# Designs tried in a protein design run: designed miniproteins, single chains, continued (5). Part 87

Each design is a single chain, and the fold is of that chain. pLDDT is the mean over its residues in the fold that is shown.

## One batch from the design tools (miniprotein)

Design m19013
Fold by ESMFold2-Fast:
Structure m19013 (fold): chain A 59 residues (1-59)
Amino acid sequence: AKEELEKLEKRIEELQAQIDKLNAKMFNHEISQDEALEKIKELQREIAELVAKIQKIKE
């Protein structure tokens, strides 16, 4: 189970890095606010699913 948890944590880290990159692009006007927020929402949804999966494994 520990290896599974480490993989899920690593995926969350990767998704968080993508969110940070999208925020930087939005701040620099490289992409539209609407497009950035839509992509960030999708990434946050994936993070929430991974967090829920971790919680289910710990139960």
Scores: mean pLDDT 82

Design m19014
Fold by ESMFold2-Fast:
Structure m19014 (fold): chain A 84 residues (1-84)
Amino acid sequence: MAEKPESIPEGVKFISSYKEGDYIVHYFINESGKDIEGEVVFKTKPEKVEMKVQGEDWTELKIEGNKVKVKFPANKLVEIKVKL
């Protein structure tokens, strides 16, 4: 199992992480019933971070040190793909 992020926003559930080539893919779900916006913090500074919300396309995220700001829509699966 790939290493999970150091921290995630309150109310967001971590499902799993796995290594895919040069990337680590993290799966999250927001079961809180409302949209959550917050920071995902990694243990090391990533080179590139992309996210995919269930039913949408991949979007590149801006990296601020070892963290990214993420919107987790209510009751949606979110995938975050990280290149270290």
Scores: mean pLDDT 83

Design m19015
Fold by ESMFold2-Fast:
Parts: structure tokens; C-alpha cells; sequence
Structure m19015 (fold): chain A 106 residues (1-106)
């Protein structure tokens, strides 16, 4: 679990465009707020989110709606945690998301 979290962190840092990542973080925060859930704030909470994904991923792929929701919420919690670990502030995320929307404005 910890090695998977480390790989996710390194992958996001190297392979994700900052603007795309910021948009994902904003959407993750919105989903968590809508569902009355909070992001992962500690390493232990982030590792629990990884565990929830692993335990429910097969059922979610098989079309279990409860498993799909658990995986989506756990991924949202992890995305926000990763943003914090990479040193992004809420202000920086909002600015980069606004830049993404300008580029996406067709």
C-alpha cells in the first residue's frame, strides 16, 4: 500500500500536466463536499483510501454501484492528499484550474 501511494505521487509529479491535475483536484473536492466526506489529511488516511480502492475495485469493475461510489470517493480523497504532498496550495490549484478552463474554452 505505501509503495503504491509513493508510485502514485511520483507518477503525478512526472506525468500529469499541472493544469489537468488542478482540474482533477477541484472536481475531487466538489465530489467530497457533495457527499459530506473529507479529503485524506494524514498518511494513514491516504493509505486507508488506497486499501478501500483495492478491496472494492473488482466489484466496481463488475458494476456494483456501492463499490463504484466507495472507489470514487477514495480516489477523490487521494487526489487531494497528493496535491498537498506535492506542495500545492488551494490558491494555486484554483489559479491553475482557471487557466485550464481558458485553454478548454473552445
Amino acid sequence: MEEELKKLLENVKKNFNELVFAALVVEAKKLLKEKGEKPAETREEALEAVRVIKENEEAAVAGDPEAEEKVALARAKLIVYIAKELGYTDEEIAEKKAEFEKLKAK
Scores: mean pLDDT 78

Design m19016
Fold by ESMFold2-Fast:
Structure m19016 (fold): chain A 69 residues (1-69)
Amino acid sequence: SMEEKIKKITEELTKEGLEMLEKGESLDEVHAKIRERVAELVREGRLSLEEGLQAEAEANKAVTEYYKK
């Protein structure tokens, strides 16, 4: 389903972002990389623009919340 697709992509983006934080990248660098990855998925037609913006927002929120703990 569409919801499952967005959820899986959001989980993958979040996991990649957390791995980057573990490797010592800054929160700003992680946010920029998530945005770049989402832009690529939208350009490839794997996500609509709206789906991409949603996945980016959710992944960035999850990474930020984890970082603040």
Scores: mean pLDDT 85

Design m19017
Fold by ESMFold2-Fast:
Structure m19017 (fold): chain A 119 residues (1-119)
Amino acid sequence: MKEAYDEALKAVDELIESARKLQEAARNGDYEGARKALEEVVKNFRKLAIEAGKLAMEASPELRDRIYRALQELGAALNRVREALEKGDFEGMVAASQELIDAARRLKEVIEEARKELE
């Protein structure tokens, strides 16, 4: 159980770092850099969804619901990033990348609180 929490926390941190790279590319008006960074964000989101899903399978129904809600917030923010990229909206990409980082930090807090309840 504790090892699964550590893997999920690592996946959240990797998502946050890739989202920061996306935000930096967007601030620089680098469309190709933003597109490549978004591919990394999508890959890290999928990894996080798998690791968080493993936690959810062994979690209480309440904790499972909190994890899935946080993943839904992340997915919604990711869709906003994709929409902004398709429109060439660099300001929208910066804003949506910040939403993605904030949502990932909220999921990290949920996972950290759940880990403390097991100790």
Scores: mean pLDDT 85

Design m19018
Fold by ESMFold2-Fast:
Structure m19018 (fold): chain A 100 residues (1-100)
Amino acid sequence: NLNKIKETAKNIIKNRDKLEQMLSATETVIRDTYADDQALADALIELHRLILNLGPEEEIQAAAQRVLAVSPPEQQPVMQKLVEQLLLLYKELKELEKNL
């Protein structure tokens, strides 16, 4: 949902001073959700960390590929959709950064 992604991006930009708290909350949710798959949890946490910190696009793309590479076959459709949404979030964050 593009509208939800845009709202999320605006909230992140407004709360840049709380990026560490936002990352910590996201990390907790990911660890709880993927408690039995440390490789997937670690890859997702790294991708979120890079996106929230507006890291280089090449690093974001590499982190996204790692998420897909470590995803079990049964999780591939869900992870592909999640990665797509996270990459859209990154683009919205970069656009908002330019217009600040």
Scores: mean pLDDT 83

Design m19019
Fold by ESMFold2-Fast:
Structure m19019 (fold): chain A 74 residues (1-74)
Amino acid sequence: MALEYEIEAGVYEIKGAVYLRLGDLEGALESYEKAREHLQRAIEASEPGSPLQRLALDNLRAVEERIEELRKKI
């Protein structure tokens, strides 16, 4: 179910933010990559144009930006 993937993505986004605060760039990258995977599943499982899909797409963009920033620093 799309909502379950979105919730799991949120957990990994929080983990990524915690690792960033601790200065663990590798841990942050791994967490955000897992968040991206779950967000992609949420998008595919949600109805096109739904509020849930829109939320997942916005979160995916933010997570992908974080991943690119981290890859440039590692």
Scores: mean pLDDT 81

Design m19020
Fold by ESMFold2-Fast:
Structure m19020 (fold): chain A 118 residues (1-118)
Amino acid sequence: SIFEKLAEALEKELEKNKDKLSEEILKVLEKFIEDLKKATKENIEEVLNKFLEELKKVIKDELKLEEIETFLEQLKKMLLSEDPSVVPLGAGYESFDDPELLERIAETFVQLLIDASE
């Protein structure tokens, strides 16, 4: 599934940057990746919302949290519409089967979490 492919891209990016993440953010992200591997189109919105609520408990910087919330809203729109081009993050891509798009999503997301690590 696309959720399993996204989880794999995130795991790869996490492995490269594990030392740059706070222990609390790392734990929340690892749990999210496991939830993504089990995610379906019917529950993906709940999975994303649960992840954001857990991040709100560990990230106190309002501006960094707002950037992450904006990213997750874009990701949600792409995943539910099955059209990556509906948001800036997916502009220029025709399909979620593009490994370059999945890598871009994973790299952008992990970088936002690095920036939020205090």
Scores: mean pLDDT 83

Design m19021
Fold by ESMFold2-Fast:
Structure m19021 (fold): chain A 71 residues (1-71)
Amino acid sequence: SKADMLIAYLESMLGRPLSPEAREALREVVERHPELSVEEIAQRLAPPLLARRDEPITAELVREIAERELA
């Protein structure tokens, strides 16, 4: 699915698996932005997530970044 492609890309970029909660938050983001491609969402979300890769990536962090970057 579109969300699974985004999750796989972000996990590859971070060099680690995301929690089930963070993965679910990313699925919600994809569902809320059906007009955006995986590449467009990835380009906006990957840099701020990568900058914080030394921290736990929570569902709350994913939602916060998505709200700022995709608004």
Scores: mean pLDDT 84

Design m19022
Fold by ESMFold2-Fast:
Structure m19022 (fold): chain A 80 residues (1-80)
Amino acid sequence: SEEERERTIALFAATSIEAEADLLVEKYPDNEEIRKLAEEIHKKVDQLRELITSGAPLEEVRKLLDEAVELLNKMRKLAR
């Protein structure tokens, strides 16, 4: 129950991260570094969705989510 809830929250967080990354690409379409970071985020989010659907350990889900957040933070710094 608690574990299932954490997986659901992680899925929502991943979707939100991907949406923010896509918005930053739209705002800065000529910034190659922002585009490359968004591509990495999409790969991490795809991996995270696969981990959630396969029932992988929460520790792996948390690690991948943290990696996606770090990439988004890098995009946010470049967007200024």
Scores: mean pLDDT 87

Design m19023
Fold by ESMFold2-Fast:
Structure m19023 (fold): chain A 83 residues (1-83)
Amino acid sequence: DKERKGAVLASTSGVMAAGSTASLIRAKRQGTEEMKKESRKEVEAAAELNREAGKEAKKLGDEASYRLSKKAYEESLKIAEEL
């Protein structure tokens, strides 16, 4: 069922974005340059995962899941730029 698959992908994308935010907050509060580099790599990996989830949702024609994945991807990129 394509609609259910899209919903699962969108939920996964949201969880990954939340993890990226937590990593950024930790890096800013306790930050060494090494922690900032590690957090940046984690955020970039999360962004790529969100992008792949968005591509899959788009293939299934699930616009709602595609929009959620795209938003999570964009937020991850903003977080990476702040690091």
Scores: mean pLDDT 67

Design m19024
Fold by ESMFold2-Fast:
Structure m19024 (fold): chain A 96 residues (1-96)
Amino acid sequence: ENEAAAEALQNGAKLLEEKAKEFEEKGDKELAEIFQQLSKKYKEASKAAKEGDVDKYTKKLQETQPLVKKLMENPEGKKALNEILQEIQAKAAKLT
């Protein structure tokens, strides 16, 4: 459902923003910046989903692909991203 997808993305954005702050506090500014950008894209995708704008929603999710790739190349980033994605998927599956 569109509303459930939007809520899942917004919750994911909050988790990504929290991880960005954690990495900033640890002195890893590069990972912090990537998580901040990813959070922003998830917030934009959530808004598009709420508006029913499927083209904008798809485009914003596509914009996350290079950011996700960068995180997957870093062991710390990969672990943090996988934990967030698993939580998002579990909640989304339960709500659908």
Scores: mean pLDDT 79

Design m19025
Fold by ESMFold2-Fast:
Structure m19025 (fold): chain A 90 residues (1-90)
Amino acid sequence: KVKEIAEKALEILKKFSGHGSVALHIERLEQLLKEGGTPEELKEVIESAIDDLKVFKYLASRFAPNIAKQYEKAIKELEELKKEVDRLLE
């Protein structure tokens, strides 16, 4: 269910809403929840969010390893949601 996966992704990303790129992904997920959307659109948003969090994790790992662990947890949770979207595309 696209809406259920989008809601879970939104909850994960809200913790990082201080980053402008993450705020954009949150807006896209909110639009998918409001207007509906396809599994393909949801997958694109989740993949973009994972890529951004990987960059932030890399940057944080140099000066704040405890913060890097928070990004790593979110990345893993989003990767599991991506697998759920992939099942919808089968």
Scores: mean pLDDT 84

Design m19026
Fold by ESMFold2-Fast:
Structure m19026 (fold): chain A 61 residues (1-61)
Amino acid sequence: SVEEKVLAEAREAAAKSADAETLLKKINDALKKGITEGVSQAMEVMLKSGAEEAARAKAAA
């Protein structure tokens, strides 16, 4: 029947989508690790910049 053919096509599309979802999950996991490292580095830069600005403010006072 037409209904059975539509269902078979939907199952094939779902299988392809599952592979894509697995790939997306791996990409997201890699990005989360990269973001964590990037945030740590950004925090270090911000702390150094803040200390330098505080030193300049003290020199100006």
Scores: mean pLDDT 68

Design m19027
Fold by ESMFold2-Fast:
Structure m19027 (fold): chain A 89 residues (1-89)
Amino acid sequence: MKEVEELIEKAEELLKKAEELLKKIENPSKELKELILEAEIELGMALILKGLVEKYGPDKKLEERAKELAKRAIELAEEAIRLAEEELK
């Protein structure tokens, strides 16, 4: 679970940065908005699976799935940050 917690924290930090950049853009693209939404969905699913493991005890399959979802949220948030930085130029 520690690795899942660390990945979730990283995803949350990156999403926060993407949202801060989004606020600075007057006309954000649909692609940017969709990347942020997809990252939020993946992170939300990772948090749900983490919660299930915390309530019902250790489950290797749920932990691995939460880890995969958190990693995907990180990738989507990083892409959103890159696109937002390009739109600010």
Scores: mean pLDDT 87

Design m19028
Fold by ESMFold2-Fast:
Structure m19028 (fold): chain A 92 residues (1-92)
Amino acid sequence: LEEKIKELEKKIEEAKKHIEKNKDKVSVSTYVAANLLVAASTVKTTDGKSIEELEEELKEAEKRFKETGSVLDAANLIEVASKLKYALEKQL
């Protein structure tokens, strides 16, 4: 459980670094939209989803991010990973 939480924290950190590194490669509106999604990810919520549902969403978010390299897909990955992390922390 603790190891899984640390893996999610690493994924979140790497995705945040990707957004910052690509700041000058995207429009201002895209960068702002990505950062709004990142800010929303600080809300402690599961959206009523199970851990299994969040794990499936994480796999899809990771696949999309790997395929596109988009800052918006990186932001979506951060949001999903943060929800899953919160769900796992509630089990501690």
Scores: mean pLDDT 80

Design m19029
Fold by ESMFold2-Fast:
Structure m19029 (fold): chain A 111 residues (1-111)
Amino acid sequence: MFTEESAKILRELVERLAKLFGVEDQVERITALALQTGIFLQNLGMSKEELLKYIPKLVASEDPVDRILGLAAIAALPSKKLWDEVFEKVRHLLTPEELAIVEEARKKLFP
């Protein structure tokens, strides 16, 4: 499931969100954490219930690094169905700009 193309899409998402939040200095750290999170979710797995609880908590964080990591974790989810379920839980927390960035990444990951 994780491909070189998926990793590039994830990095692009992190770069765009980091610019939006004014934390471009954190791009390398967040990208590394997001890639490791994606590998963990794909290979070891988290239950759907844990993902539905954990990711919204990160996205609701006042810390921009945690917020970006939460949004990047959505991009790392192993299926379109799970993405859609988690995304609906966080949709109301996103600005129009964040929503556009996340949905563009989703279209590239699940064409």
Scores: mean pLDDT 72

Design m19030
Fold by ESMFold2-Fast:
Structure m19030 (fold): chain A 87 residues (1-87)
Amino acid sequence: SLEEQLKELYDKLIKAIEAGAPRDEVLRLISEMLQLASQAKELTDEQRRKVAELVGRILDAIDAGDKEAAIQSVKELYELLLEHLQS
């Protein structure tokens, strides 16, 4: 299912952040999660704004070396995308 594929990408992204993966790898995994969510239907304008905010927070946290903050923002992104797939 798309939900199972999203969970797999989420788990890979969390492990990548914990392992100190470079910004480019983090962005690649985020892009794959967003592409997967869009396969079901396009995100609403409100969802797109929240996604942009969360992606910004993830990248800022990665740049700061704050893995805990990055992981928290990834969890929020995952929950938003999961809700989108369940709608």
Scores: mean pLDDT 88

Design m19031
Fold by ESMFold2-Fast:
Structure m19031 (fold): chain A 76 residues (1-76)
Amino acid sequence: SKALEIVKEILEKILKGEKLSVDEAEKLIAELIDEIYANSSKDTNRDDFNKELLKRMEEEGADKKLIEKFKELTGI
């Protein structure tokens, strides 16, 4: 889904050492997830969305703290 691609792009920028801090990235990801889901809930299943995002984060070698924050925000 388009939402997954956007979040993956943000995660890649974080992993490449861009100026975005983990806390800033966490907030941006949370806002992005909420906006995309709220505006396109008909196109995106929340459970499937969260599971696929988590898998993408792990595949990209995302920071453990970022993964934990994602789980707290999504409740998974």
Scores: mean pLDDT 61

Design m19032
Fold by ESMFold2-Fast:
Structure m19032 (fold): chain A 110 residues (1-110)
Amino acid sequence: SEEEELLKKLEEEKKKEEQIEKDIKESLIYMVRSIGKLELERIRRLIEEGRREEALRLLRESWEEFKKIFETLLKQSDEELQKKLKEIEEEFRRELHELLEELGEPPLPK
């Protein structure tokens, strides 16, 4: 019947919307992780080159910029995405703390 065709179309549209929402969330998570990894690699290269003051400046700037990105994303995110973003923030903070320890510097402010 025409009624069964309409119901089937509505279910297909709902499944497409759910998949698009999931793909957007996964893309955001991937993007944030990729940016963090690139910044960590840049900082590590400066350390390897003996450019300590530049490495420290970039590290502190990257943390401040990352905090702003997380604050913006958290305000626009559901509870599940907020949890994943907080886990990524904590992972990035940990990696930066390890680099600070290597350089003999104090930890980042809370």
Scores: mean pLDDT 82

Design m19033
Fold by ESMFold2-Fast:
Structure m19033 (fold): chain A 94 residues (1-94)
Amino acid sequence: SSIEAAKKKFLDKAKALADTIYNTYKDKVGDATAQAIADATLSVAKEKLKQIEERKMLIPKGDPGLSYLLALEKALDETETYGKTTAATVLAST
């Protein structure tokens, strides 16, 4: 369905973002720390998706609607900000 396709795209982008954070920081903060930040970033994305799904609004069956797509885009942006800020803070502290 269009809803399942939108969720998959969101999760695929969140995973790619987490992988990017891991690869960017692993040589600077260490493998274990970079993986922990990546895992936390993906966890934030999954929690935001859960909150959006619980508050799904009035979305037609099979059509995610613009409001749902915008909520996913905002959640992805917030997830990216969280991951990058957390990684930068850890790097500055090492």
Scores: mean pLDDT 82

Design m19034
Fold by ESMFold2-Fast:
Structure m19034 (fold): chain A 81 residues (1-81)
Amino acid sequence: SPKEKAISYLKEAIEKAKEMGYNDIRLGLEKALEYVEKGDYDKAINMLKGLLEIARKFGLEDISKLIEQALKYVEEAKKAA
């Protein structure tokens, strides 16, 4: 499902942020994951857009791509709800 795909991409982004030592981004992604799991898609989208701007500003290409995929599937999950 779109929700399951969003969760998978978020978990990958969390692990990548953790491995790279971007603790603040990791914590923000974990909060976005909680919103997705609860079905609070609007809060998740808003949080992920902010995190994407931060990741792009710092040139975190891998994390940015994972957040972009997570956003796509959160938006699809919202339409299906």
Scores: mean pLDDT 89

Design m19035
Fold by ESMFold2-Fast:
Structure m19035 (fold): chain A 78 residues (1-78)
Amino acid sequence: DSWQQLIQRLQEAKRLAQQGDLERAYELARDLAENSGNPEVARHAAEAAEALRQGDVESALRHLQKAIQAAQETLEKL
């Protein structure tokens, strides 16, 4: 299930950011922004990637959580 995999990858990016692995969190968030296929998820993932690039963990976590919520809401409607 592509939506379940997307949610799992977003949760992984959030976990990496929480653990201070900002480089891997950035790479994953950037990949999700480019390949998610959902404009709202892609936008939030892109905002998270930019925050991670700047070292702003709090903003990155907020954007990743919004991406997760958007993906979960879309999955629930399918």
Scores: mean pLDDT 84

Design m19036
Fold by ESMFold2-Fast:
Structure m19036 (fold): chain A 79 residues (1-79)
Amino acid sequence: GSNPALAPLPTRVQMALALALAEQGVTSIADADPVALARLLRRYGGASLDAALLRQALEALGMPPESVAAALAEFERLR
């Protein structure tokens, strides 16, 4: 189902999330590996995705705080 908290996110970010989840073979953010997710989001989101927007998107999808922190650490490492 659609999460209304994702509605204010840019379409490119929503598409990057969908592609990253599909490439991991998962349908839920809770089943995603946060480090692999961050690498895929860097690939698909490119320069349009910053750490603050990524944090907002992952929190809106219900990712645990510890997993959000791990994803953000990997995302920043790839700068």
Scores: mean pLDDT 72

Design m19037
Fold by ESMFold2-Fast:
Structure m19037 (fold): chain A 126 residues (1-126)
Amino acid sequence: MDFSATNASLGKIKDALPSAEALEVEVKSSALRKLVEHFGIRALESTFEVLISKAPDNAATIYFWAAVFAIYLGDVDTAKKYIEKLAQALANDPELLRSKLNILLELAEKKGLKDVVALIREILAK
């Protein structure tokens, strides 16, 4: 599927932050947040995969928010999965990856998720 407007915005990676924030707000909608809080992140994995299949250019934003929700819920395995997917999606943009990983690192440290913290530090060291 072609999200030509989103792809055009991503052509200026440092200026794409407002578009990424708008997508993050959509992912963080009250309905999706309530579903994550009630059922856990795993119940929404199929929804994330459908969203990514329809909008693959949004994959990094979706993986970032999936990791945020997983860390918030204390789901270590799911958090690690989406952090690795985020790192793969942003392999060609190390500055944006570092920025997103630092946010996830602070959240994981506040939640005491040592295995998630270790993974993020390993990726940041590469």
Scores: mean pLDDT 67

Design m19038
Fold by ESMFold2-Fast:
Structure m19038 (fold): chain A 110 residues (1-110)
Amino acid sequence: SAATERLRQLLERARELLRRVKEETDEDRIMELLDELVRIQDEARAIIDSLDNPTAEQLQLGIEIAEIVLEAAMIALKKLTNKDHILRAIGIALRAIGTILDLERRLASL
């Protein structure tokens, strides 16, 4: 389906951004990468929420995207020194956890 193909594209882009977060040392650039990952997570959620009956594959793709966002935020927190950036990264991590838990509950109900 078009939704599954788009979710796969979003997952691949998220993987690329995670690789960049692992290598990046500039704090402002790390925050730009996290903001891109948040936009990817938000698009994935919007796609899944637009479907009357999301498939197990679609839910699993959304979970994997949110897990990447969480991992990126956790890696970023080890590098960030600015308090506002740290608080924003914590917020991103918490939101990603919420997304994982929501989609895992939906997957378990299939």
Scores: mean pLDDT 94

Design m19039
Fold by ESMFold2-Fast:
Structure m19039 (fold): chain A 119 residues (1-119)
Amino acid sequence: GIVVDKLQSYLAQMQALLAQLQDPSASAAERRALMDQFEATLEKALGFIHLYMTAALNLGLITEEQYKEVQELADEAGENVKKAKELIDSDPDLAIEYLQQALDSFQRLIDKIAEIEAA
């Protein structure tokens, strides 16, 4: 559906940014800029999810439990990005691991929304 397609677009953008962050030739300044772009992309994606899920809940199209499950995955993605940002200068390899975990949580979130829409 249109929601899943939009979220897949944000996922692809974040995957491209992660690939650039994994380039060993990237400077510290370039890594910080890419990290800020990754965070901004996730914030836009989570804002879109929040608007969609709130509207769906208010219309009785989803349950309170389904809303909370999606919010938990969103919170996991956001927390991992926050940890990555704190580590990007001191431990870029560990920061990249946290960004991979954020993408895994975001993929699970997309899968959960797809399951909800199929029900």
Scores: mean pLDDT 90

Design m19040
Fold by ESMFold2-Fast:
Structure m19040 (fold): chain A 97 residues (1-97)
Amino acid sequence: MKEASELFKQAAEYFRKAAELATGPARRDLEVAAQSFENAAKAVEKGDLETAARYIVAAYIALVGAQISDTPLSPEAQALVEKAKELINKAIEVLEK
């Protein structure tokens, strides 16, 4: 549980770094994804898995918005997003155990 929370926090930090490299709507969507995963981490720390799941869904909706934006993400920003996705997959795997 603590491990999953830390992984969501690390993923949120990578999304914030990606947002700094993005502009316009993509930046806002990446910031929303970061905040949603930070909120998911807090929910996991409290054992509120239903609230955590809702924030994870909200974060993925925001992430899709960033990726379909008219302004493509730079390769550096895309690499940060992929690192964040890997951390999220690990966090979900930890929660299933």
Scores: mean pLDDT 82

Design m19041
Fold by ESMFold2-Fast:
Structure m19041 (fold): chain A 63 residues (1-63)
Amino acid sequence: NDLKKAYEAGYNAAKYALEFLSPEQLEELKKQAEETLKKAEETGDELARAYAEGFLDYIEEKG
């Protein structure tokens, strides 16, 4: 399932960012993920939406 893999990729990217990157770098990536989600919802890009949701879900739950 490509959507599940995209979500898991985003979730793991956020886990990496929270573990290894500075707070400033994490905030920049969070902002990029929010912009990606907005664009994906406007264009119907299901893979980009799933990735961005995975990223933001990790930050929301674990940050």
Scores: mean pLDDT 84

Design m19042
Fold by ESMFold2-Fast:
Structure m19042 (fold): chain A 68 residues (1-68)
Amino acid sequence: SKEEELYRWAREKIEQVVAEAKAKGLSRDELLARIAKVTRELIEKFPDIPIETISRAVAEAYREALAA
């Protein structure tokens, strides 16, 4: 489903962003800016999915990436 594809893309992209931020020592503001960019890209890629659902997927991916 498109929702499963969304969650897979969110996990992959956010995990990559968080891992890179940890490796490079990015500031919180830079990390959040990159997350915001990913969220915007996902909104454009999945126009049929509510923005609320996309935001939730990104938030869940971010929480899980921080716990890893």
Scores: mean pLDDT 86

Design m19043
Fold by ESMFold2-Fast:
Structure m19043 (fold): chain A 90 residues (1-90)
Amino acid sequence: MKKDAEEGKKLVLKKIEEQYPADKALAEKEGREEDLKKLEEFMEKVKNNIIEAVKEQYALMGKEKSDKEIYDEFAELYKKKKELEKELEE
């Protein structure tokens, strides 16, 4: 499980890094300076501790998540990716 969670963490990091330029460009285009600052702060937190960054995002959406729940979600994401890859390879 710990290995699957670490791989899932890498997948989440990659998705956040891929999405960030689009979110930043949209915030800049709309003149939403507060959102731009929050995006930059979120990216800094992601680089330092992705579990804490994801946990804070859930809290902003009114969802309380433990570090263990976030870590388990990372493991589940990796497991789902492996299952999809296996299905595509027949």
Scores: mean pLDDT 76

Design m19044
Fold by ESMFold2-Fast:
Structure m19044 (fold): chain A 68 residues (1-68)
Amino acid sequence: SERLERAVALLKRLSGGKELVTREQAEAAARELGASDAAIRTARALAEANGGEVTVEEAALAIVLGDL
């Protein structure tokens, strides 16, 4: 979806082209995309569960699916 593609592109930009993003980068991406508080919490929780870093793909999915 376009939203997922935009989330991936933004996360890659914030990480400096890396495949991993920090919790802070995942939260920043969710906020910039206008995601709900639930989506921001989901992205944060996923990064925290994985020792502070998640893949760009995992973070993007958490942001998109957390908007429920």
Scores: mean pLDDT 79

Design m19045
Fold by ESMFold2-Fast:
Structure m19045 (fold): chain A 76 residues (1-76)
Amino acid sequence: MDYRAELERLRQRILELIEQLPKETRDQIAQSIEDQAIAEVKKTLGDKPQEERELAVARLSLRRLEELVEELRRKE
């Protein structure tokens, strides 16, 4: 189904970006970004179905990870 296929694709991309983070802090950074995305989705989409919230969390996490990886590349 479209929802599950999109969520799986987003999760694949998130994993690819997490692998680009520094090894020592990778898990902590990934968890922090996920927690921030969950908090933001709860504020903006708290009344929406769980599936929509899961997609929104994945999309926000992906965006934040893309921004962070971009910043890290600029500092090298």
Scores: mean pLDDT 80

